# Designs tried in a protein design run: designed miniproteins, single chains, continued (3). Part 71

Each design is a single chain, and the fold is of that chain. pLDDT is the mean over its residues in the fold that is shown.

## One batch from the design tools (miniprotein)

Design m10607
Fold by ESMFold2-Fast:
Structure m10607 (fold): chain A 67 residues (1-67)
Amino acid sequence: SDAEIAAAAQAALEAQPIVESATVRVEDGHVQVSIKWKREPSGEEIVAALRAASEAAGGALPLPAPP
């Protein structure tokens, strides 16, 4: 379900050391992600966080491009 996808992705984002908090919303198959970072993230850190979220959601989110 959309709620399960959102919850899994949010938990995966919040598990990242650089992430202070995250909110994931899924509406009608559209995904919106808001991330509060503990510091300014590098591109690699953004990619790693989004990859973790996508994998936790069973690939329902777009896979981030490798760095």
Scores: mean pLDDT 74

Design m10608
Fold by ESMFold2-Fast:
Structure m10608 (fold): chain A 83 residues (1-83)
Amino acid sequence: MEEKERLIEEAEKLIAEYEKSDDFVDQVNAAFAAMIKALIENSKNLTEEDIERFKSILEYLKDPENREKQRKAFEEFVKKLKE
């Protein structure tokens, strides 16, 4: 199925891009994208709902605003850990 192949390609692209980043959030998102890729590859039958769900997750990981919010949350977590 073309959509399944497209999702795998998008996940691989995100992994490659984020693994090159020195940002902890990008590294976490790379690991998450790798997990999603593995789930897609190992799924014998993907429903339309499954495809849309994975697509939404990958789009969330790609969004610069979501990445910035994740960075701020991580920075706040690190600050509180010192308290």
Scores: mean pLDDT 77

Design m10609
Fold by ESMFold2-Fast:
Structure m10609 (fold): chain A 72 residues (1-72)
Amino acid sequence: MSREELEKEVYLALVRMYGALAINAAKDDPEKVAEIKKLVDEGIKRMESAETVEQAREIADETIKKINEILK
């Protein structure tokens, strides 16, 4: 596995873990849970299709920022 492949897997894992914790934090609000789940699913698909680690990182950052906006 290349360093780039490993870094991409780290960002994928970060988004999955952050999403799971965010869903648990928002569990009292089904609408927020559904929105967070959608963002995580879309983010993961985009990251899996990313050709570079920089693209994967940008998608991870965007996804996490959007999750944080929902949690406000």
Scores: mean pLDDT 85

Design m10610
Fold by ESMFold2-Fast:
Order: sequence, then C-alpha cells, then structure tokens
Structure m10610 (fold): chain A 68 residues (1-68)
Amino acid sequence: KEEAEKLLDQGIAALDAGNYEEAVRYFEKALEIDPKNTDALFLLSQAYRLLGETEKADEYEKKRKEVK
C-alpha cells in the first residue's frame, strides 16, 4: 500500500502540472497494486474527465461505488 500511495502522489503531481495522461498511468499502476483503492478509482475518474474521456470516467466512478 505504501507503493500505491507513492504512485497516487506522483499522479496528483502530474494532474497539478496538467499532465493528465501521465496522471492516468500513475493511477492505473496504483490500482494494479491495490485494486480496491478508492482514492485511485476516484482520481482515475477525475483524470479521465479532464481528458474528455467521459465513458471511462463513469466506468471508474461505478467501480469506486461498488467497492464502498
């Protein structure tokens, strides 16, 4: 989980820099390590919305709700 948190931090830094595709890659790697990480699911949804990928954003938001 420490590794997943580091990836989330890197993804958030990429979002702050406007590098949305890079942020998606970091959040995807975090989910690969911890598939039920609701923060990673939320951040992936947000990053995909910023990219205009509404369908993917909705998919990850649905997955986040199912983990609840």
Scores: mean pLDDT 81

Design m10611
Fold by ESMFold2-Fast:
Structure m10611 (fold): chain A 72 residues (1-72)
Amino acid sequence: DTEVITEAEKLMMEALRASEEGDYKKAKEYLEKIREVLGKAKTGGARFFGDLMVQAAQGAYDYTKQQVEEKK
């Protein structure tokens, strides 16, 4: 499950980067990809890390969306 964790971590970093750039739609795309990768996890540890990464990406998406919508 090291591959699942590594892939999810990479996608989480991409989601955070998109959020910092104000691209909440791109951040949402990466969040969905993290959820897809999490579904491949076989161990409890990999699922736990996957859930944390999903939470981080979701938080980044929510924050960025709010900031973009407030500036409109």
Scores: mean pLDDT 73

Design m10612
Fold by ESMFold2-Fast:
Order: sequence, then structure tokens, then C-alpha cells
Structure m10612 (fold): chain A 59 residues (1-59)
Amino acid sequence: MEEQRNELLERMREHYEKLAKDLGWEGAKKFAESLDLISEMPNPEAATRAIEELERILE
């Protein structure tokens, strides 16, 4: 799961510029930083919760 999760985060990072333009730089910046933290999490449950937090920031 951790490897699969990291691959997902990596793909999202690759689309940062596109996402930032669509969502707005302030939101995208926090989103990007949160993705970095999630990729470092060894716990998939914590990672899932962090992703949910990102959705709340984006609304």
C-alpha cells in the first residue's frame, strides 16, 4: 500500500502546475506540501486522513 500510495502522490506532483492554475496558487501550495507529508507517512490510515484534509482545504 505504501508504494502504491507514493506512486499516486508522485503523479499528483507531476501535475502541480496544472492543478495550481485551476485551483489557485495558495490552495495548491498547501495541497502540494500536504502531499509531501503524506508520502512520508508509513501509516496508510494516516495518509487517507491527510488526503481527506486536503479535500477540505480545496472544498
Scores: mean pLDDT 59

Design m10613
Fold by ESMFold2-Fast:
Structure m10613 (fold): chain A 60 residues (1-60)
Amino acid sequence: EEKKKILEEGKKYREALEKLREARSDPNVTLEQLAKLEYEIAKELGDPEMLRAAQKALDS
């Protein structure tokens, strides 16, 4: 079960990174919206680095 989850999470990571790259390039997306998006993705993936990046943006 754990092995299968890791492989599936790998796919989600790649897709999530693409979405974040696109959002960062979108001039209609504010920094606050990016922080919220990163936070939601980090929560879903359980990625502490992404979560901390989003927290920094929200804290500012």
Scores: mean pLDDT 69

Design m10614
Fold by ESMFold2-Fast:
Structure m10614 (fold): chain A 61 residues (1-61)
Amino acid sequence: GSSLKEELLKIIGEILRLIGEKFDIERDESLSEEEKKEKLEELEKRIEELKKKMKEIEKQL
């Protein structure tokens, strides 16, 4: 299996990518306020789940 360190780096990379997507959504003038709110809430939820996985991996290192 992959090392815990490799899994940690993958999770960090995914979090950074999702943060970038949040900036893109906030700046997207084609989206309504309601659409932005829904998309940002979904991305924030995904970031929260990844942060929980990161903490579990850190406990094993």
Scores: mean pLDDT 83

Design m10615
Fold by ESMFold2-Fast:
Structure m10615 (fold): chain A 59 residues (1-59)
Amino acid sequence: MKEFTLVAEAPTPEEAAAKAKEQVEKLKEQYPDARIVSSEISYDRKKKLFTVTVTVEAP
């Protein structure tokens, strides 16, 4: 199995989540059986950006 860490940054949590979802959907095009193992959201006050980190596992 392969593990992928996808990171998306945006000024709003909604935009960061949308970017992360697009990255997961693109990954699923190559790996249809890919599963989300974990997802986390954090905010960087210096950059004023929300970071969504998604860990995906594929066969």
Scores: mean pLDDT 82

Design m10616
Fold by ESMFold2-Fast:
Order: structure tokens, then sequence, then C-alpha cells
Structure m10616 (fold): chain A 71 residues (1-71)
């Protein structure tokens, strides 16, 4: 799941940089969905610190990608 989130993040950033706004938004949406799923799995295991770090990292990347789209 972490590897897939990383791959989607890279693809979304590349799409945003290439000016493919629709593709970047679609990939970003999927990345955020998987980030939430990973955070919930970590919470179920009692790993609240990793869950929090996962959400913060995903949110930071989302802000960066949105910035690239709006540029």
Amino acid sequence: LEKKIEELTKEAEEAARAGDEEKAKELLKEMMKLTDELAEELKKKGDFKSARETVLRGTGMAIRIIGLILD
C-alpha cells in the first residue's frame, strides 16, 4: 500500500508538471484515498503515530501537487 501511494504521488506530480490537470487530479484523488486506507489500517494496529505521519505526509504532497496544477 505504501509503495502504491508513492507511485501515485510521483505520477500525479509528473502529470501536474506536464499540464495534464485532469490526470493529476484523478491520481491525487486515488493517492488520498489510499493514504486514508493506510492510516485506518495503522490505527487498527494501535500505531497512531505512523497513522498521523501518513496523513500529514499525504496532505503535504497534496498541497504541493495542487500548487503545481494551479501554476
Scores: mean pLDDT 81

Design m10617
Fold by ESMFold2-Fast:
Order: C-alpha cells, then structure tokens, then sequence
Structure m10617 (fold): chain A 68 residues (1-68)
C-alpha cells in the first residue's frame, strides 16, 4: 500500500528540490535523509526509481556546488 499517490510524491519531490536550491548549506547527509524518508512512504517501483534519480541529481548539485 502506497501512503503517497504519484501526484503527492511529485509535489514533495518538487518542494525538496526547491528547499535544497534555497538553502546552499544543505549537506549530502540531509538530502539523503529527506529522500530516504520520502522513499519509505512510496512502494511503487516506478516512483521509487524516479525518486532515486532525483536524489542522485540533487547530490550531484550539492557536490558541484562544493567543488568536491
């Protein structure tokens, strides 16, 4: 059973991305924690793949910002 619908999941993803963009001090650990929490509320494999892809994108964004 999914706790979040695909529409709700997409809305949460958008808000998480906006949060990270607005807060340059957000760490990789914080991003991973936020996405882990979201993934625990979703059971649809297609949505999980989408979430994982966006998580990777946000981690890359943070790394590029830090020049690691």
Amino acid sequence: MEVLSPEETEEVLRRLEEYVRRNPSTTEEEVRDMFEMLKSLVSDPEMLERIERREEEMIRYIRERRRE
Scores: mean pLDDT 78

Design m10618
Fold by ESMFold2-Fast:
Structure m10618 (fold): chain A 59 residues (1-59)
Amino acid sequence: SEAAREVALRGGEALKKGAELAFGGEPVVEVEIGEDEVHLVVTTENARLEIRSPLSNMG
């Protein structure tokens, strides 16, 4: 849904800023949005953080 994309984009922006502060450099944030899940990958020169979260709960 559109709301799901907006939430994921805001989350990605916050994660990018946090990673920049924690690890330095310019982190790359990749967002993959499925029907009921968000898969976020934050990549920096020194680290890779992967987060998967359901946007609507599975139960």
Scores: mean pLDDT 68

Design m10620
Fold by ESMFold2-Fast:
Structure m10620 (fold): chain A 62 residues (1-62)
Amino acid sequence: MELVVYFSPDMDPARVRAVVEAFGGRIVEEIPDHSGYKVEVPADKVAAFYQALLPLQPTGVG
């Protein structure tokens, strides 16, 4: 399942990558102007993936 997640400009990209890879996903595209990441995550893991993002304080998801 493809998702777009937005973070604060100060977010460490390595932390985003580690969370995505932990759920068997991958970063498809980076959106630097908005500190956003287009990611692909298995559909059955999307809810757990969002829960794992909460400590990173995402500013938006779509």
Scores: mean pLDDT 75

Design m10621
Fold by ESMFold2-Fast:
Structure m10621 (fold): chain A 73 residues (1-73)
Amino acid sequence: MIEEYKEKLYELAKKAKDPEKALKAVDELIRAILAGDGVKAKRALEEFWKALGDPELAAEASEAFGQLVNAVA
């Protein structure tokens, strides 16, 4: 379900180097995906990766992003 992928993104944000910035980026990312705004979604994902500060968390974020996009398509 869409909610499961959203929860995964929020869980990753809590583990981030900058959790406040990561949570804000996740909110923006989810909003952009649900609106079908690929440009805003890409920018929010890039900000999320920066806030995570961890390549392993960034990889998990990319997987969860892909799952959420597929669930709303």
Scores: mean pLDDT 81

Design m10622
Fold by ESMFold2-Fast:
Structure m10622 (fold): chain A 97 residues (1-97)
Amino acid sequence: SSLELRRRVAALVAAIGVLLAAGINSESEEEREAAAEAIRELAEETAELLERLGAAPETVEEIRRAGEALAEAVRAGDAEAAKAEFLRLAALADEAL
């Protein structure tokens, strides 16, 4: 159902936020890379679910790009860039719901 897909998108965005916090607070490059990979996977799932909900192709592409930018910022340990890209991804997902 549409409601179940919407709840799944909200849960995925929340999970990405948790992974972001874990990644930027880690001093380990290995842990940051693991968080970045998980973020990329969850961002792709978010984009796919929003596409199934009828989100515009441009919005789906922007979410994928935000997810990639977020993952790279987390890998680099750039907390400011990571937070900015997460807020962008969350706003895009909220607008598409």
Scores: mean pLDDT 89

Design m10623
Fold by ESMFold2-Fast:
Structure m10623 (fold): chain A 55 residues (1-55)
Amino acid sequence: SLTEQLKKLLDEMLSLQREHMAALAAGDNEKAKELIEEIFKLSKEYSAMRQEAYA
């Protein structure tokens, strides 16, 4: 279902946020930048999916 797909995207974003925090703590700026870009991409997909599902 669409609700399950939205939950999956949220779970993926939370996982990436945890990795981003770990990268920042390790001083890995390149990895942190890559992770934030991926989070932005998933956030865009989540917003688009919600807009279509609940419009």
Scores: mean pLDDT 82

Design m10624
Fold by ESMFold2-Fast:
Structure m10624 (fold): chain A 90 residues (1-90)
Amino acid sequence: MEELRERARELGEEAERALAAGDRERALELAAEALALYLEAQGVSPELAERLAELEREALLARAAGDEEKAAELFEEAKKVHAEAVAEVA
């Protein structure tokens, strides 16, 4: 799991650089990949980790596009998946 944590950190740093460069889409994509790897390193199944990361990415993109209703729906769904992930690790 050391390799997953290291890769998650690298992707998080790449996401910060993309955001600083104004590439919001790329930053959110990298941040989602980092989150998924981080969750996998904590013992969450790859399927739940990937789904949670994707839902959070879509929610942030919807918010950035001004679709507050869609963003709220996606964040609520991400909250449910997060609860499932926590239950797997607990």
Scores: mean pLDDT 79

Design m10625
Fold by ESMFold2-Fast:
Structure m10625 (fold): chain A 84 residues (1-84)
Amino acid sequence: NKEEEEKLKKAKELIEELKEAIKNKSKKIEEIFDELLREILELSPEQQKELIPLLEEVVEIAKKENLKELEKKLQSLIDSIKSL
């Protein structure tokens, strides 16, 4: 399914963009996270689970940068995906 493959690719690209935004303390962190959340919710459960290791990397970066609210939101997202 080309549409599902493109959405998965976009989600992976947004994860990398979010990592860079966190490291650079960008004002766009919340905007990028919101876009990522919307893209992930359009994916199948199997595709969402494929993103778990990448999302866990973002949690570690958010933790290192002391972004506690973002860390909590990311962990809640991961826990929700794991329950699928």
Scores: mean pLDDT 86

Design m10626
Fold by ESMFold2-Fast:
Structure m10626 (fold): chain A 74 residues (1-74)
Amino acid sequence: AEEEAEKYLEKGRQALENGDYKTAADYFHKAARAYREAGDVEKFAQALKLAVNAYHKAGDDERLEALLREENGP
């Protein structure tokens, strides 16, 4: 589970290096979900922060709002 999250983080970082902010954000969001499934709250928060920053740079306000709602879900 965490191994999948690490692969998503790596792909997200690679997309950032290429200036593909939307792809980077999507991978960071996948990493955050994988860390949440694994119960790693600290790494979930870190990946979520990376996804938020990347969606903001991509100008994807709809996905950013959806991500923030997911963070505050019951």
Scores: mean pLDDT 78

Design m10627
Fold by ESMFold2-Fast:
Structure m10627 (fold): chain A 108 residues (1-108)
Amino acid sequence: MEEFTLALTYIGLGRYYYKQKKYDEAIYWLNKAIELRPDDARAYLELGKVYLKQGKYDEAIKWYEKAIEIAPDNPEAWRNLATAYRQKGEVEKAEEYDKKAEEIESKR
């Protein structure tokens, strides 16, 4: 219980610093969340968002793929993967992953 609450706090700090455009601090706190809860897809999803904002598309894709590996039923992870591929110029892959997100969301 305590590790779970602390990991959520670290994800919250990561999101806070991301909004402040303090990406190194965001990465630091998100890595702390992953260290406590390596099976929590949320930390990987937020880490991917930081790398995407830095223009590091291959790193963003890597972390979004890890989030999907842990939580394949989360449509947000698929939408973010689609965004990363679209930013990289791979529009056909982006459309495929957007469709996957819509299919998951329609079954909820």
Scores: mean pLDDT 87

Design m10628
Fold by ESMFold2-Fast:
Structure m10628 (fold): chain A 62 residues (1-62)
Amino acid sequence: SEEEVIRLLMERHGLSEEEARRIVEGAIANGVSPEELLAALLANPDADPEKLAVKLIIDKQD
């Protein structure tokens, strides 16, 4: 699941593996599952992935 999100971030958003992994790890550390992050990225293909991850983290805390 994490590896699928990393691959999507690299292929669709042009991120390095290190950048993609940092986003995924940050989301998980703040209560966002890899499945939730994957679903949000697929629903918002043109969104900035870092900003999208932050939005999901905030939405979880509210």
Scores: mean pLDDT 81

Design m10629
Fold by ESMFold2-Fast:
Formats: sequence, structure tokens, C-alpha cells
Structure m10629 (fold): chain A 56 residues (1-56)
Amino acid sequence: KKLDELIKNKTPEEVYREYLKEHFDDDEIELFEKIRNAEVTPEDIERYLARRKARA
């Protein structure tokens, strides 16, 4: 798959970080970082959903 070729030249962390910066704002990136580190709380998720609905 195309993903394998991308990873060959960049670490998965670099590819993931680049993708997030292109498609998400800083608040969303912070939430995803907490999810990756298993530090996310249900309150973080509810806050994200509330913000997303307010922007929609």
C-alpha cells in the first residue's frame, strides 16, 4: 500500500504529525496526542465534541 512507501522515508510519528497539522487545529492535535498517550479523559472527548458541534 502507499502507506508503506511513505513510512519508508519518514517515521510513522513524522507522517502522523504532518497529517494532523494539515487537517486539524492545535486543540484537535492536543486531544489526539492525549489519546495516543492514554491520558485522555471522557471530559476531553465531550469538550472536543461540543466544540465541533459549535463550529458546525
Scores: mean pLDDT 65

Design m10632
Fold by ESMFold2-Fast:
Structure m10632 (fold): chain A 62 residues (1-62)
Amino acid sequence: SISDIVDQINELLQQALEQKKYDLVEEAEKKFKEATALFLAGDIEGGKKKLEELLEWLKKQL
């Protein structure tokens, strides 16, 4: 679900903060806002895809 993806993203962001990867956190927040913009525009599938891409990107960075 979307909530499960968001929970995983938040867990990885907490890990990034612990590792002092502040630039990574800033880029992730930017990507998260892009997904939020799609949801606000009514593009639920596109927003979910952007969150899934963000999650996979964060996994590669950590």
Scores: mean pLDDT 87

Design m10633
Fold by ESMFold2-Fast:
Structure m10633 (fold): chain A 65 residues (1-65)
Amino acid sequence: SEEVEKARAEVDRLIAELAANPDLTPEQKRELGRRVLEAARKIADHTGDLRVQNEAARRYAAVLA
């Protein structure tokens, strides 16, 4: 659906923003991570695939490493 497509694009955009801006403060990184997880939750709610939330959390953790 359009809503799921937008949410997937938002996860990708936010992860890319985190990767492109290593100088963000810890608070800014946490806020972007919260938004990543909110978008992943929207995908899970629409698709029934709860693994999307775990995948998004792993992507967030990886970009912070």
Scores: mean pLDDT 84

Design m10634
Fold by ESMFold2-Fast:
Structure m10634 (fold): chain A 95 residues (1-95)
Amino acid sequence: MLTKEEILELVDEVIEKYRDQLTPEQRALVDRLKAEIEKSTDPEEALRLARGIISLALQAMTPEQRKELYEFIKEKFKDNPELVAFVDEQLAAAE
């Protein structure tokens, strides 16, 4: 299972890379959700919040940008197959 630290690292990478694709309202929501992850003591809740952030980013992306994100995550986190699988599941859910 992904740790809170791994979840926050993933969220930070997604926010940093795709900040320009977010509206001001989406950015504010992402900042709020990230703060809730930082305060959370429940790994399941942290995962639910991370899904929300990733979903918002994916909704703002083209199919080409989603592929770029997946390739970036796969390379950046190649030693963490659980995290790569999590992102792959979120890409499928963003249909």
Scores: mean pLDDT 76

Design m10635
Fold by ESMFold2-Fast:
Structure m10635 (fold): chain A 59 residues (1-59)
Amino acid sequence: GMSREERRELAVEAAKKLLLEAPDLPEEVIIQLVQMGMELSREEAEEAVREARRILEEE
């Protein structure tokens, strides 16, 4: 099975993909999709989306 740390890392990658491929998707929906897909807490999903956004803004 996947570790929680691995799921958090994959959550950032999933959030990056959603932000790039579906830019019209509301942030709340992105957070919910990441939370459900990776079986993370709301707070962890929000952290993943924030980190993904930070990475994309630095590129």
Scores: mean pLDDT 82

Design m10636
Fold by ESMFold2-Fast:
Structure m10636 (fold): chain A 77 residues (1-77)
Amino acid sequence: LVERAEELLKEGEELAKRGDKRAADLFDEAGRLYREAGDYEKAAEAYRKAAEVAAELGLPATYVTSLALLGIAAEIE
């Protein structure tokens, strides 16, 4: 889980540099995998990155809010 999440995080960062909307999806998936692995700190980081990219690329506000809330929730647990 963690190794796959790290790969997705790295790929997401590369896509984000290119302005590719898929970056948000990859960060979201990485956050989910980190959370499943119990790495809440990295899960929070991934969800925050997903929310930032989604907001910059004009993705729906509901999606951005969901990602931001997941990041906050991961920081608490």
Scores: mean pLDDT 74

Design m10637
Fold by ESMFold2-Fast:
Structure m10637 (fold): chain A 50 residues (1-50)
Amino acid sequence: MEQEEIIKRAEKLKDKVPELANEAISLAKQGKIDEARLYLDAAEERVKLE
């Protein structure tokens, strides 16, 4: 997944899961794409599980 795509997806989750979404954005901006993806996936799963 591209860095910009991770940031866009995480930004959409920022209001619901700010801790995980902000970390994904930060890691993606640092070029740590694999780590950013893990935090993005965790944020998306948390939103699904409520």
Scores: mean pLDDT 80

Design m10638
Fold by ESMFold2-Fast:
Structure m10638 (fold): chain A 85 residues (1-85)
Amino acid sequence: EIEKLVEEIQKLFLEIKKLKKLNSQEGLDLFNEILAEVFEEIQEELEKKGIDKNMSEKEREEIEKEMAEKLIKRLKEELEKLKKE
């Protein structure tokens, strides 16, 4: 399931790159900035929820899935903004 979420993230990245049609370096730089912000936010959320070896496997899995879905939603929102402008 997480693997499918990762694929969706990659797909959104590719579409953002195509829509901006910047040169390869500029497109990558912009995406890396967005990706870094989102990963930092997710990392903070995971840390605050106390994800470590003391949690059950199911609990960690549910939190990871929720965070991945949050990332996808944020990327989709950014993509829609780019499409309109």
Scores: mean pLDDT 68

Design m10639
Fold by ESMFold2-Fast:
Formats: sequence, structure tokens, C-alpha cells
Structure m10639 (fold): chain A 64 residues (1-64)
Amino acid sequence: SEKGRLVAEKLGEYMKKNGKPPSAEEVYEIALEAGLSEEEAKKIAELLKKTGDVTKAGVYATTL
């Protein structure tokens, strides 16, 4: 989806600006700002908590 793609792009921008991956809390906020629902944002943040992999979280977001 367009909103999920925007999440993946914002996660990439965060890493470029900060030199580190965003936290699960920051991923949740980014997903909400991109216009995803609270449920969808929680799923992305939970995936990051379980895997520690921002790339997997971003790819998952594009499926929402």
C-alpha cells in the first residue's frame, strides 16, 4: 500500500539521519504519521521487537 511504502521510506530516512535504527516506539509513531491504523502500527512495531530487523519491519509495512 502507499501508506506502508511511506513507512518504509521514513524508516530508511531515520537510519540515514541518525546512523542507527529507530526504536519500536519510534516505528509506531512513524506508522501513525504515515496514516496507518493503530492496529497496523502496533503490528509493525511488534515485528521489530521480535526480530530486531528494521528492513523486515519496513517490508512488512508495504503489505499493509
Scores: mean pLDDT 83

Design m10640
Fold by ESMFold2-Fast:
Structure m10640 (fold): chain A 97 residues (1-97)
Amino acid sequence: NNELINEGANLYVQGKFEEAIETYEKADEKDAAAQLNLGLAYYSLGKYEKAKEAFERALEIAGEEDVLTLLNLSIALKKLGKEEEAKEYEERLRELL
């Protein structure tokens, strides 16, 4: 699983976002890092709904206090125009920091 996450990350830094997504989808779907990286790759392609869904899965797996996932979920929600939902996650981030 770590090999797939590393392979996907290498594709992501090369700007090969669609290939990175295909690689991360082969990883364990219960791996929080794989779901976070899927969300980042979807976000980079402008697929904000799919990015939100992947970040929500990452948060469920990693725990509701995962700062990096909360930050990225808030950003994706703002891109979707879901400002009230984004504000709720931003308030959680401020309480954790």
Scores: mean pLDDT 84

Design m10641
Fold by ESMFold2-Fast:
Structure m10641 (fold): chain A 84 residues (1-84)
Amino acid sequence: KKKLIEEAEKLYEEALRLGQKALNAEKEGNLEKAIELLEEAIKKLEEALELYKKAGAPEEKIKRVEKYLEDTKKKLEELKKKLE
């Protein structure tokens, strides 16, 4: 249980760092790079969420990851529309 939560936390932290890099890429006008970084962040958030659920993590932690995943997916959709 604790090991799975630790792995989930590492994935969540990696996703946060990717999100920050994506924000910086967007500010630089590199929308394609920002999209790629957000797609990587989403993948890590989905993996973290799965591990948290398998570990029986507290609802507060699960909801935090779910909200950030939803927010990140919405941001990805917005950036994809800008490329169209």
Scores: mean pLDDT 85

Design m10642
Fold by ESMFold2-Fast:
Structure m10642 (fold): chain A 86 residues (1-86)
Amino acid sequence: STLEYAKERANRLLKLGKYDEAIKIYKEFADVLTGKERAEAYLNLGKAYYKQGKYDEAITWYRKALSIDPDNEEAKKLLKEAEEKK
């Protein structure tokens, strides 16, 4: 599907260090995702911003991920790490 393709492509771009391209795709399709998939897209948006040194943006997206999936231990850890960079 178009949604699955976009998610897979964005995840691959994130792994390749193509953070701006990954961010654009996640933002385009995150709003059509639901539940844990939307939380994971927000988490990956945060990771991409963190890798760019954009810690305030990373914190924003990690908090959005936790608002959907509050028990996500990775998101909690990454939020703390981003806050410690400020």
Scores: mean pLDDT 87

Design m10643
Fold by ESMFold2-Fast:
Structure m10643 (fold): chain A 61 residues (1-61)
Amino acid sequence: DADIEAQAQLMADSLLSQGYSKEEALELVEKAAARVAAAHPEKKAHLDKLVEKFKEILEKS
């Protein structure tokens, strides 16, 4: 759980520092996660948790 939160924070910091809005950053991450889940269904649960934490971080920011 701590690792997922740390990963989500790094992704949020990276995308926001590049000038993406919160909406754009979320859309990009959701699309990337969906692509990875399609290729690796066994990772879907982990990716779903990562996207959930990413949304929480964006809301707090």
Scores: mean pLDDT 81

Design m10644
Fold by ESMFold2-Fast:
Structure m10644 (fold): chain A 82 residues (1-82)
Amino acid sequence: MSEIYDGIADIYIALAKLALERGDFDGAVEMVEKALEIAKKSGNKKSFERALKDAERLAQEMERQGHPDAAERVRKAIEKAK
């Protein structure tokens, strides 16, 4: 069961990266929120830690692209998931 959730979380992170590359910051935030929720439900500490790290990296990239509002939404999602 946990392995299935791990795979789904990784898919959502990949979708978030794709959305960000296409300039869809709202979509990227939504995909990160889903990834964090699924990773938390997995019960796998390493998978959850990886999702948190990837989410923070995406938030930093959003700030670099001039979208601090999107980055802040991702950071709030990280805090809610903890």
Scores: mean pLDDT 82

